# Designed miniproteins, single chains, continued (2): the designs that were tried, part 58

Each design is a single chain, and the fold is of that chain. pLDDT is the mean over its residues in the fold that is shown.

## One batch from the design tools (miniprotein)

Design m6006
Fold by ESMFold2-Fast:
Structure m6006 (fold): chain A 94 residues (1-94)
Amino acid sequence: MVEEVLELVRKAAEALRNRDYQSAARLLEEAAEKISKLSKEEIEKLIEELIRAAKEGDVDTALSLLRALELAGVEIEEEKLQEIFKLIKEALKK
């Protein structure tokens, strides 16, 4: 479920912010396992949420979701991936 994946990713982002790398790694692995069972349409919704988080300056959530998608073997188009990284860089600059 997309919502369940997003909840795990947000918890992972919070764990990273608190420097709890063990919990973050476990939560991202759980998110990746759930992503691997999602439909193509649900994966596309997660990519939309990733772009939204990046645009909103929620870098920790954006990077956590990107990592979970990568762990699940989701291929993001290079041009789209570059735009996501550009948004993240702009968010970090203020």
Scores: mean pLDDT 83

Design m6007
Fold by ESMFold2-Fast:
Parts: C-alpha cells; sequence; structure tokens
Structure m6007 (fold): chain A 64 residues (1-64)
C-alpha cells in the first residue's frame, strides 16, 4: 500500500541518517541498515500505522 511505502521510505531515511553519524560513533554498516529496513518491511503489515512506532522499532534493530 502507498501509505506503508511512504512510511518505509521515512524509516529508511532515518536509518541512513543514523548510519552517517560523524560524531563519536563508529559508522553503522550498510548491511545492518538494509537488514533493519527489511525487518521493518516484513513487520509493517502487522505494525500500527503510526510513523513514530516504526521509527522506534527501526531504532531498536540498530542497537547492539
Amino acid sequence: SAKVEQRLAQVRAFLESQSRNPLGRPPIPASRVEAAVAAVRAAAPDLPQDASTLLVYAGRLLRE
């Protein structure tokens, strides 16, 4: 659905911004960003359609 696609694009932009953190963290590998995007996409049909919930979920997937 278009709304899910739009939110996944927002999640991807957020994850890419986190991977480019130049201040004090090692860069997040592109493979981890892609894995997180794929996991959010897989869960998207079952997740609440709130963008903030998707961002929280994506953020958890980037944590070590």
Scores: mean pLDDT 63

Design m6008
Fold by ESMFold2-Fast:
Structure m6008 (fold): chain A 94 residues (1-94)
Amino acid sequence: SMEELKKELLELIEKLKERLEELIATSTDPVLVQRARRNIERLEELEELIKKDELSEEQVKELIKALKTVLSIEDPEEMLRYLEIVLHEFEKEL
């Protein structure tokens, strides 16, 4: 159902936010920390779109696939880089 898909997507976003918060806590690179904070904000904007039912089922399914791939990247900096690409591509389709 759409509600189950939205729940899965929100859980993936929460896991990504947790990994970005860990990167902020452990990184000594101020540029990397600023990028992580910016992308937490972008993820929170995405959460609001989901809560307001502003995304199509197709958009939700594509985001689930993309964010699962992002979460599978073990290196935090590479994960952040791929997340930035995914969010940029998504934002162009809005």
Scores: mean pLDDT 89

Design m6009
Fold by ESMFold2-Fast:
Structure m6009 (fold): chain A 109 residues (1-109)
Amino acid sequence: SSEEIVQAAINGDEKAIEILIEELKKAGAYDAAEALKYFVEGKLEKALELADATGIRSLLQWLLESKKLTEEQLELFVEKIAELEGVPKEKIVEQLKELEEKRKKLEEE
């Protein structure tokens, strides 16, 4: 599973970050690769400008799993996804809550 590499990268493992960026580039996901690089450099705002809605959602999911998101960073992700998808922020918050509840049930089974 690539999720272990993703979590290690978010935790600051330089080797995991390099592997994940290279995998994204090989898959043709250049904007996602560059967004991840900016994110690990602490340039969240720039990372969010480069990723599409799908890429931002994937990055948010990885960060929620690693418990590395501040409340302020979470609000920025929610706002950007809502803007890109043209939906209210409240809908994104509900979707994230449902995803977390599903994940919790999967870990308990």
Scores: mean pLDDT 70

Design m6010
Fold by ESMFold2-Fast:
Structure m6010 (fold): chain A 80 residues (1-80)
Amino acid sequence: SRREEVDRLVREVRERAARLERAVAEDAPDEEVAELLQEIVELLNRLDELDPETAARVGTEIAPTLRRAGAAQDERRRRG
């Protein structure tokens, strides 16, 4: 059902956000961080197509994690 698909997508977004937080904390390769960010964006886009309200809520929930990942990538570029 649509609700089961929405619930699954929410879990997948949260799982990848948690993996992204660990990857940033452990100074994982830029490729790994970029892949997780891409997967999160694709899942949020799919979630938005099915349930825009839930997508907005989950997006807000994980926004701090996405900002930290972006800042970490910017710092690595500055370090050379």
Scores: mean pLDDT 84

Design m6011
Fold by ESMFold2-Fast:
Structure m6011 (fold): chain A 89 residues (1-89)
Amino acid sequence: MSPEEVDAVARAIVDKGEELLASRPADAAPASPEVIEAVAGKLEGLLSLVTDPELRARLRELIARLPELSLEELEEIARAYDAALAKAS
């Protein structure tokens, strides 16, 4: 994966994560620690490859805020990761 492809994947993920954090409903069911850890692991792997400092900061902030998201929202982030990775491949 090229640096441009990595940045495109990271941007898609942070855009989706920021959207979910901004639009959060008050009554969403909390995710299990195992789900949070799995999603965090995917994003931490991506963070190690991102070179843009603004994008790294946004991705790091999203990772820190994953416990604030519901199970459904974390599943949306995981799907965005998988979809963006497929497009970049």
Scores: mean pLDDT 77

Design m6012
Fold by ESMFold2-Fast:
Structure m6012 (fold): chain A 89 residues (1-89)
Amino acid sequence: MSEEELKKVVAEALGVSESSIESVELEEKEDKVVVKVGVIRPEKVTEEQRKKAEEALKKALKTEKPVVVEFYDPIPKYIEELAEAVKSV
């Protein structure tokens, strides 16, 4: 499944626009599927929204494995990368 399709599924489950999703990375393991979602202010994602995203992704991926969604804020990562660049100059 394409990253754009995954972004759409997650955005719909969270009730936000696709532009609010910075990235979606899929990591398939033997016992589970881990989906890492970059979103601004992941702390604001409710447990209900997280469960809806997990169910929607499981349906979209058509997998019998449990789907685990991990939300992260991409802003701190970008700041860390910028700080490293400043140190190199």
Scores: mean pLDDT 73

Design m6013
Fold by ESMFold2-Fast:
Structure m6013 (fold): chain A 68 residues (1-68)
Amino acid sequence: MEKRLEAANKANKIFTEVVELIKAGREKDALDKLVQAGLSRETAEEVVELIKAGRYSAASVKIYEALL
């Protein structure tokens, strides 16, 4: 139970920060933040592309699943 709660809280914080970075055109910083949070480079790149495409729910779920 604790692992899921920690993943959800961490994913929500990272998602918010990454969305703001991408909106500011700081895609490299967003990618680096996702990798530092524990995502693989490939998964981080996929999350950035989902956010750029406006697929916020899909991006949020992918971050959460990667942190479980």
Scores: mean pLDDT 81

Design m6014
Fold by ESMFold2-Fast:
Structure m6014 (fold): chain A 82 residues (1-82)
Amino acid sequence: MSREELMDRLTRAAEAGDVDGIVRILLEAVRRGEWDVAFLAYVTLRDRGYSDEDLLKAGVPEEVIRRVREWLRRSETTTRPS
């Protein structure tokens, strides 16, 4: 699956409210080193009310959550106020 395919699938899963689909895309993006896609998937899951604990239970490794949170922190320091 290409990076563009991952982005398309993420958009469709988010549009459909398919949380399991978003989790699968997050994990696939991480396996491919597509951290920008993984970051977007994580933010989408958080916006849907999924906590880091929920993601761990869904099979997302702690290492992945930590790295994505680092991206989120960096985004907060360089983007408009959150």
Scores: mean pLDDT 76

Design m6015
Fold by ESMFold2-Fast:
Structure m6015 (fold): chain A 82 residues (1-82)
Amino acid sequence: SIKDEALEIERKAHQILVEGLQLATPEERDKLIEKHKKIHEVVEQAFKALEAGDFDTARSYVEEAKKLVEELEKMLEEIKKK
């Protein structure tokens, strides 16, 4: 379901943030926190759309959040390589 996907996105983003914060420089930590905050905001918009019964809008926000998680994963991979 859209709700289950949104919850998985939040969980995955949080796990990446926690791992990244252990390895990152202060500047990299600010970037990770900023990206995580954006993911959280987009997921919150998805839940608001679900509560309103707007499933198409909720799906759109979940797809946006998935792309942001891919960006967050890429940031973590770059941090791990340095």
Scores: mean pLDDT 87

Design m6016
Fold by ESMFold2-Fast:
Structure m6016 (fold): chain A 93 residues (1-93)
Amino acid sequence: SEKLKKEEELAKSKDPELVEKALESPDVRVRVLAVENGNAEVLRKALEDPDEVVRIVAVYQLGKQGDREALEEATEDPDERVRRAARLELERL
């Protein structure tokens, strides 16, 4: 749909404010795209996402950026898969 395409454009934007706005999308795929393109602020906000898949992707991106503090917070996540991903990324630092 045209709305989905516009939200995907926001998620892929060079403007971090537009990428952050894409995290508000009802579509999990758009929020995942925003996380894959996001800066540290976007990734830390994505750790609060209601969907565990978005939080797992945020953990992997935080690991690539070396954000130890955010990864340590993710080890306390309610979802076991998110906690395991965070521990694995911390071990790679």
Scores: mean pLDDT 87

Design m6017
Fold by ESMFold2-Fast:
Structure m6017 (fold): chain A 74 residues (1-74)
Amino acid sequence: MPTPEEMAEAVVRAIEGLSERERRALIELGILSALEMGEDYFEAFVEAFLRRASPEDRALLLEVAERARRRHAE
């Protein structure tokens, strides 16, 4: 199992040079995977991503994370 930091680094690298639509999709996949690993893992993943990502990708992550948390909370 990857650490939250390893997962965040993998997502940041994977989205480099992609379109906004593709970056949003990969960020969403990363968020959903992290949520399945538990809340502590999800929070660590978000923190690690925000530390590494561009301002634009940080904004995308926050939008997707907020939406995903609402869906996960029913």
Scores: mean pLDDT 81

Design m6018
Fold by ESMFold2-Fast:
Structure m6018 (fold): chain A 83 residues (1-83)
Amino acid sequence: MVALSPEERERLAEEFATRLREGVAKGDATMTARFGSKEELDLAKRKAIEVANEMGALVTIQEEDGVLTVTATSAEAAIKAAA
């Protein structure tokens, strides 16, 4: 089993948050990542919720077999999709 270094773990969390912000800014973002531990997965979930709250986006979080899938949609994009 390959363990992530502390620097790699922080970098991945930062990259995940940055990519999610960019996706939400474009209206829609879906991120899928596999985590080796519950702590890493929980940190990623907290980051996703934080980004969604700051941007006023709707976020859906799904966990399956250590894989975290986050779908975030801006309110504007959600309204356009429903119309």
Scores: mean pLDDT 72

Design m6019
Fold by ESMFold2-Fast:
Structure m6019 (fold): chain A 80 residues (1-80)
Amino acid sequence: SEELKLGWAEFLRNLYRIVIEALEFVIEQAEKLGNTELAEQLRRDLEDTRKWLAEIESDPLAAGERFLETREKVLEERKK
């Protein structure tokens, strides 16, 4: 249902905002410690996270649908 998809989009949006703040903090710490390699790796993760957040905000319904499809596919492929 659309309500379920939108609910997941809102959850992911809030989660990604928290992840972005955490990544920004850790990147700053890595740079202060002179760990340039770690900072660059985390900057890529930050860029990807911001891209996913922007996609959710531009089309929440489609984003929620993609999340549900991806979640199910990952669970099926990993199984146990």
Scores: mean pLDDT 81

Design m6020
Fold by ESMFold2-Fast:
Formats: structure tokens, sequence, C-alpha cells
Structure m6020 (fold): chain A 96 residues (1-96)
């Protein structure tokens, strides 16, 4: 099973949902891509996907936006970027 291809497929589903105006489905697909890329060890793609999920969720599902930001912060922590991780944790808390 190629996790990078699975992440890419989730991104494509997110792009299609965005085109249809379904921000919730788009956010869920990008969030799934972020989780898949994180598991694959592609931390740059994980950050990009989680950031996109948070952006999409912000207007329609603030709780899932906060969850995406928490996971984004977790990726920064894993890279040793503790200051950026703290910033995203703070943004997550503002949505609660």
Amino acid sequence: MDLLELGKDSEKQGEEAEKQGDLLSAGLNYYGAGQTYRTAGDLEKAKESYRKAAELFEKVDPRNAAKALDNLAGVYTRQGDDKEAEEYKRKSDELK
C-alpha cells in the first residue's frame, strides 16, 4: 500500500469537493491526506494538507479546524519547530 498515493488521492477528492462548494467534505479529505502523509513521514505534505483543512473548516466547522491546527502543531513539534507548534496550538485554542 502506497501511503503517498493514498494521500494524493485524498487531496484530489478535497480539490473536487472545493470545486463543488462542499467545504466540509473538502476539509475532511485534506485532513485525511494530512494524517496519511504524516504516517508516511512526508511532514511537508502533512503540514500543507492540515493547513488547507484548517482553512476550509474555519468557516463551517470550527471544532474540526481546531483539530486540524492541533495536528499541524504536532507535525511542527516532530520537526523540532516548537515556536511554530506553540503558535498553531494557540490558534486552535482561539477556535474553542
Scores: mean pLDDT 86

Design m6021
Fold by ESMFold2-Fast:
Structure m6021 (fold): chain A 80 residues (1-80)
Amino acid sequence: SMREFEERMTGLMQRLLAATTQKERRAIMDEILALMEAFGVSPETLAQARKLLEEAAKETDNQRAVALVSLMLSEVREGL
């Protein structure tokens, strides 16, 4: 359900905000992609999301990483 997607995604975003290493950020990005795939996001959208999440994982500022992921998710939610 959309509610379950939003709840699980909120948890991932909170973990991203608290992340202290690039390894943690990459793991959270992988979980975000897996969640999107599980909820039926198209392969084309997933490919675009993967590129944006790889960029976000390289950010040293957690607030900026969260902002980049949030922008991507706002676009994806329109397609769900």
Scores: mean pLDDT 78

Design m6022
Fold by ESMFold2-Fast:
Structure m6022 (fold): chain A 79 residues (1-79)
Amino acid sequence: ETRRLAEELIGALREAIRAVEAQDSEGLVAALTRANDLLRQLSTKDPELAELARKALQALGAGDLEAARRYIEELERKV
């Protein structure tokens, strides 16, 4: 269950990055909504993985795609 939630969250975060690069505001809102819902679920099961995902979302919100990718890569290594 935890691994599946983390993998789905990683997918949503990567989709958010693609939406930013494509200047797809509708796709970005959809990806962020899905990521936040998955983050809420993951935080009750694995707070360490949830913290990495939260840092990726913060980086995305700041427009720092390089930092967002690094946090996503770290999250992938721990899943």
Scores: mean pLDDT 85

Design m6023
Fold by ESMFold2-Fast:
Structure m6023 (fold): chain A 74 residues (1-74)
Amino acid sequence: RLDELAEQARAFADGLIEAAKNAPPEVQKKLLEYADKFRELAEKLRRGEPSAIDELQKVADEALAILNELVDAE
């Protein structure tokens, strides 16, 4: 469902903003950029654009890679 995906994208954005509070400045910038990207995708999904689903999956994978790098850095 697009509604559920939009809510999930918004939740990811919120999580990235929270993670950014404890991140080094360079990583904080990236996390905030991805948070903004997820908010844009949430709006597109809310408007019923199914093409945003594929983009959401790619952006989520990239964001998880950044978070994993942050965890490895301590």
Scores: mean pLDDT 76

Design m6024
Fold by ESMFold2-Fast:
Formats: sequence, C-alpha cells, structure tokens
Structure m6024 (fold): chain A 114 residues (1-114)
Amino acid sequence: KKEKLKELAERLKELVDRMKALGYITDQEYEEIKSLIDKALNSTDVKEAADYLLDALFRLASIVLEKLAEHPDDPEVRAMARELISLLKELKKIYPEYQKVLDTIIDALERALA
C-alpha cells in the first residue's frame, strides 16, 4: 500500500506540473496542491498520506472540472481529466473505505467528459 501510494503521489505531481506548464492552474493553486502532495510523500503514516493525497485530488478535480466547462473540446484538458479518473480509480483499489467519495468525483468527471 505505501509504495503504491507514493507511486500515485508522483503521478499526481506529474499531472499538476503539466497543468501549470499549460496555464490551466494558477501559481497559488499549484503551490497549495504541491504542498499536499509533498506532505503525502513525507508522511510516515499510510492513512495520513492517503488523507493528504485525497485533499490534493479533490482540489485538482475541482480545477479540472472548471477547465472542462471552459474548454470542453480541448484534447489536453480531456486527457488530464481521464488521467485524474485513472488516479482516483487506483486510489479506490488501495482504500476501498473511500469508495463513496471517490466514486462521486469520478462520476462528476465522467459526466463532464460526456
């Protein structure tokens, strides 16, 4: 679980770095999300790491949903949304106790992509 959680955190970091490079995320949003990812990576407790990663994922999902509303046919925004759905599904496999909240965000992203 711990190794897979770190792998997910690194993938999320790559996604947020790409969003910043493409101008879809502000400097403030980027710093806030990166801080949560760093806390997850530096956490010695698996549950604490998961809680920080969930907070980062919820913040990023909100931003991606807004960008999909602004640019519904942008292939980069759509690709980011699909990658985020993949990350959320992987987290759900590791932490089934978070299934209901993760499914809510996945459903919102999938509906925005339709």
Scores: mean pLDDT 83

Design m6025
Fold by ESMFold2-Fast:
Structure m6025 (fold): chain A 95 residues (1-95)
Amino acid sequence: SKLEEVRELVEKAIEAAPEENKEATRKLGEYLVRAVELILKGADEEKILEEVKKADEYLKKLAEKFDPDNEDDREMALHILKAIQIFEEVLKERQ
């Protein structure tokens, strides 16, 4: 399922993340997974937006610390971007 794919990508992102970024990556993943779950359950848009806003806060924190020359940062970012892509696909299918 797309929810399981997002969870797996989040776990990979946390594993790849530099030590100082693991907690922010974990929080981003937690809110992103909740947003996907809410969309799949047909929850109200307001509830989905609350989780998305929280995810965006941690995404911004990670972006500020991102080092494109660091392999761990690149691996973390790749997994996060794939998870966000699945989130966008699920949101689009909601119509």
Scores: mean pLDDT 87

Design m6026
Fold by ESMFold2-Fast:
Structure m6026 (fold): chain A 93 residues (1-93)
Amino acid sequence: SAQAAALQAKVDALRKELEGFKAFVQKSTRLSPAQKEAILKELDKLDAQLDQVDALIAAGDIDSAQAQLSKLQKDLQDFIAKLKKELGSLLEE
């Protein structure tokens, strides 16, 4: 449906943002291995929750998918704000 397609596009955009952050973290020469592991673990939790959104879209549960996606976007924004205190501009783009 059009609603499902629009939500899938938003999921794809957020997944791409998460993949970008993971790539920056993995390739960083400024972060210790322990810091990378901790950050990637939190990003992996968000990725797993995006898989749940995909399942809700496939089931036709558009309202639940929308609500969970909105929560995930806020969770990511909160995590980025936390990282900015430790990493500065490293994760801004």
Scores: mean pLDDT 81

Design m6027
Fold by ESMFold2-Fast:
Structure m6027 (fold): chain A 99 residues (1-99)
Amino acid sequence: KEEKRRKLEAAAKEFGLESIEELVEKIAELLRKGFRGEASEEEKEQLEKFLEMVPEAVKEANEAALAATLPKAEANPEADIEELLEEAIEIFKKKLLEL
């Protein structure tokens, strides 16, 4: 728990942000842009850098998001992908902030 907090604080500083909460919001925005194909090369590099800095925290957050959304996508192939993405991002954010 303490190691996760320190790594997220280090990532926030590396990105020029003052808090873990600001970092998590920035990553959420980058994920939305990436999914929509709107991310610039610089934004893709920022996201990759974040994933490399906190791989275990990202893995936990991704597993939580998939566990909540994947069954819904499998049950209805015509499900609103944007709605599932926002649900996944909110779960991802919540799991990252679980310190």
Scores: mean pLDDT 80

Design m6028
Fold by ESMFold2-Fast:
Structure m6028 (fold): chain A 88 residues (1-88)
Amino acid sequence: GASAAEAAIAEAILRTLRALLADPRVSLGEAVGYALALAGAAFEALVLGRAETGLATIEAVVADLEARGAAAGAAAAREVLAAVRRAV
């Protein structure tokens, strides 16, 4: 159901936040900023019905984290992408 999909997405966002907070190269503000961007993108895709826009934002977050070498954060953000893609 929707609540199960929302729980999976929320858990993946929290995993991304935890991974980024554990990365000494990522500031608290950056980590929170990425988590908020992922939450906003999930809301856009699932609540506002703008799946393409929300997915593109999550893909951009994944690409940015990969480009900066934040491998654990990028892996967790890919879980957000997969969970949102499954829910739409």
Scores: mean pLDDT 89

Design m6029
Fold by ESMFold2-Fast:
Structure m6029 (fold): chain A 82 residues (1-82)
Amino acid sequence: GPAAGVGYTAALTVEENKKDNVSELGRKEAVEGAKEKLSKEKDPEEIKRGIEHVEKGYEVAEGEGLKELAKELLELGKEHLK
């Protein structure tokens, strides 16, 4: 579902930029995509899956910029679950 894409986007960003080389454009695209998907997703289970994927991405991130992006995406997902 759309919320699962939140985790997928974070995982792709982590894989592409493990060395703390997250582009400003890439970060902006990830955040905007996450906001759009979360605004359309009304299934809490799908949102939880997205959060789990982002959390896993955070665990494997090697750079601070990637961890920062993952934290931002986690906050967006948690905000939509409240």
Scores: mean pLDDT 63

Design m6030
Fold by ESMFold2-Fast:
Structure m6030 (fold): chain A 74 residues (1-74)
Amino acid sequence: SAEREAEMLALLQEANRRVQALVDAGDYAGAEAELERTRAELLALSETPAERLWAQGMVQLLRREMEELRAERE
């Protein structure tokens, strides 16, 4: 539903903000915990295969961005 899509998008946007703040602080363990919590929350809201696929894909993109940022720090 449009309401669930909006809630899932809001959770993802908030998670992105928190992950970026944790990475900037050097708290990579905290960033990983935040991604895992976000994945669990998005999957709990997902009722269709399409919603689950979207949720997993979006969390994977955030994880990739976090890993790329971490790798650039020598």
Scores: mean pLDDT 82

Design m6031
Fold by ESMFold2-Fast:
Structure m6031 (fold): chain A 86 residues (1-86)
Amino acid sequence: SREELVARLKQRYPDRLDEIEALVKAFDEAEKKYNIKLPESLRLGLLERYLDAIDEGKVDEFIAELEKLSQSSDYYKPFLEALKKL
C-alpha cells in the first residue's frame, strides 16, 4: 500500500521525513492529474533513486533521464511533474 511504501522510505531516510511527505503528496496529485497509477515497485524505486540523487548532487541528471523516459512511457510523467513542483 501507499502507507507501507511511505513507512519503508521513512525507515531508510529518517532525517528526510518532510521531504518524503512532500514528494509523496506531489506524486499523488500528479498521478490524479494524469490519471496514471504507477506500480508500487516502480514508485518505490523512483523515490529511492530521487533521494539518492539529492545526496549525490545528481538531481538534474536524474530529471534529464526521466524526461527522456517520459517520451517512451507515460508512467514517468506523473513522477516528473511531481519533481517539478518541489
Scores: mean pLDDT 75

Design m6032
Fold by ESMFold2-Fast:
Structure m6032 (fold): chain A 79 residues (1-79)
Amino acid sequence: KIEELRAEYYARAEPLAKELLEALAAGDVERAERLVEELARLHEESMIELLKLQGKEELIPFVKEKSEEILRESLELVK
């Protein structure tokens, strides 16, 4: 169910988001970059599972392409 998938995503993302805020507060750019990458991959995985549940697997390549684009932009913002 979509709500269960969303709850699972937040349960996994919250500790990573907290660590990202701590890394940014400490000025640890290298650690922040790794956490941004982990959060981006977790989000991509969650979106792919959502598409599978909806029977829209043909959109998976599009989600992967957009996820890589967003990750590149996010990494530039952390630098």
Scores: mean pLDDT 80

Design m6033
Fold by ESMFold2-Fast:
Structure m6033 (fold): chain A 101 residues (1-101)
Amino acid sequence: MEEKIEKLIEETGVSRELAKALLEAFNGDVEKAVEFYRTLVEADRAVKEGMGPIDELADKVVAYLKSLGITKEQALRILDLAVKEGLISPEFAEAIKKKLE
């Protein structure tokens, strides 16, 4: 378990707490956790750069989470930690959270 956490931190730069939350959501699959992290950060960047409407990009993230069977509780925890660490904007996180209801 620790080796997977450290590999995820090495590839993404996230905190140990966020790395644990990602691995729990993805059943220990480091590659899927990294892919999701990249998708989330790229979507937030697109919002910040005006390359797409926030609502449409939030829909893409929600669709991705649902396709992987991630629970609402796991998704909310990941989003809260990502905001706390400055990885995504609070506005983008709230847009995603509203669609997870």
Scores: mean pLDDT 81

Design m6034
Fold by ESMFold2-Fast:
Formats: structure tokens, C-alpha cells, sequence
Structure m6034 (fold): chain A 100 residues (1-100)
């Protein structure tokens, strides 16, 4: 569930040395990412009611956009805060699960 993902995300960020306020801000961003994906998916569905191939192509493009955004966020944390490769992969996993 999103609530469980948000809880796990807060815990891992606090373990990395982020403050409660910073962890909460990041969790809000993850919820916003899910809301964005849900809204865009609904829009794509409405634009392609009778074209499953066009729908699938548009959804795949959205997934690629979201994955690139997640990678950029995690890479920024690696550069600015020195998080480990294991921590980076765990954050990518949680953000992708939040966006699904």
C-alpha cells in the first residue's frame, strides 16, 4: 500500500541521517509522484478509448518518463548526500512502487 511505502521511505531516509522534516518532505514528493502518474494515466485512457495499441505506447512513454525522473532524484541524493549504491537502489525501488 502507499501508506506502507511512505512509512518505509521515511524510515530509510532517517536511517541515512535525514531529519524528520526532510523525510516528511521527501514522502510528500513520493505521494505527489503517484498522484501525477494516476492523473496522467486517466488522461491517456480518455484520449485512447478505442485504441489499445496507442494507449499502451503512451503508458510505456509515461513509465519511461517517471523512471528517468526517479533516477535523476536518486542520482542527485548520491551527489549531494553521498548515499550508498544499496541505499540508492532501495530508494529507486520504493519510488517506483509509490508511482505504480
Amino acid sequence: SLEEIVKELREILKEMGFSDEEADAFARMAVGLRDYVAARTAEIRAQHPDDPEAYQKAVEALRAEVDASIDAIVDSLREDYGITDEQAEKLRELLRRAAA
Scores: mean pLDDT 84

Design m6035
Fold by ESMFold2-Fast:
Structure m6035 (fold): chain A 119 residues (1-119)
Amino acid sequence: SAAEEAYRAAMKRLEEVKKEINYKLDLSLEIEDLDLNSEDLEKVALQLLEYLEIAAAIGDRELFLKARRKLLELIEKLKASPDERLRELARDLEVVAAHLEEALRATLRRFGLPLPPAL
């Protein structure tokens, strides 16, 4: 019947929404669990850039802001390092993060969604 077809279509849409919510929740928890006291801060930096790139690509403002906050904490730690290589990494991360924020803004503008506050 038309009612049974409408129900099946609605359940399929709800299942897709559930998958999207679970995926975003998993990413959010992974970002939260990143250890900024790690001995391999370069690896942590690359992981945070990957999360920012994913968030920008899917247009998830909240996920992007969560990863950005963690990245800014890492950048401050890298700037305080006696290692010139880590201080140079901090400068590169600021440039890449700004580019990814522009990519997010482009995606959000395309969908008519509110833009995040400036860094």
Scores: mean pLDDT 82

Design m6036
Fold by ESMFold2-Fast:
Order: sequence, then C-alpha cells, then structure tokens
Structure m6036 (fold): chain A 70 residues (1-70)
Amino acid sequence: SPVDELLEAIKNNAPLETILEKLREVAEDPSVSPQVREEFRKAIEHYEAGDYVAFSKELDKAIELILEER
C-alpha cells in the first residue's frame, strides 16, 4: 500500500525527494482516512513554503495518526 511504502522509505532513510513523492501518494489515496490525508497535505504545503520546522512537526503528527489507526 502507499502507506507501507512511505513507512518503509522513512525507515530506510530514503532521499527526501522519494519521501515527498510517497507523502503525495498517501495524501491522494482514498483508502487513507480524510483526517490523515489532510495532515499530509499540510506537511507538503509547509515544505513547499520552505517552512521545514513546520513540515517536520506535521509529518510526525501524520505518522502518529497512521500508526494509531493500524
């Protein structure tokens, strides 16, 4: 699943570009809850704005939500 691919990429310290591609895939996946998708969209928006501190915080929050739903 896109979620499993994202978690594996993070675990393996994949390049940031690869992690961002997987984040976008999860944000658009209809099998992922709307709440989790919105948190990933917020993380991507912070990254695109150059706010890497806010990006990191939103990413951690979105991952916590995924792990709680599993």
Scores: mean pLDDT 81

Design m6037
Fold by ESMFold2-Fast:
Structure m6037 (fold): chain A 69 residues (1-69)
Amino acid sequence: MKSAEELIREFGRLVDEGAPLEEITKVLKELLSKIENPEVKDLVHAAFEAYVGGDLERMRRLLDEALEL
């Protein structure tokens, strides 16, 4: 099974490659199910909201912050 760190990296990679929303959402659901730290969960949720809003720079910053925790 992939680690939470690997799934965060895969989320960013799929967005950069322009993957379908269905694939991105599948990785997000798996990631959220594996994260036990509420602060990391909040950062991942905020990153997804930034992605949906088209703010890819904010999304990347939030994912990087989640990886540092």
Scores: mean pLDDT 78

Design m6038
Fold by ESMFold2-Fast:
Structure m6038 (fold): chain A 73 residues (1-73)
Amino acid sequence: MVKSLSKEEIAQYLMDKYNLSEELANEIADDLVSGKDSVGGKLFEEGKIDGGTLGSIVDGVSDLVKRGYAEQS
């Protein structure tokens, strides 16, 4: 049986994989679990994350999050 990924699990993954701060990882994880159209858009606009890193996160993690929720249903 599969389970939905929690915001905390996603944030921990982002900190470990991409070496993000806890604040940045939590913001991106919240955007991913909330299904926002612009994941990390606010952080990118504020200059807290570069577009290359954000793109890598979106490509690598968005599919993982979507699969986790889809398999739960």
Scores: mean pLDDT 69

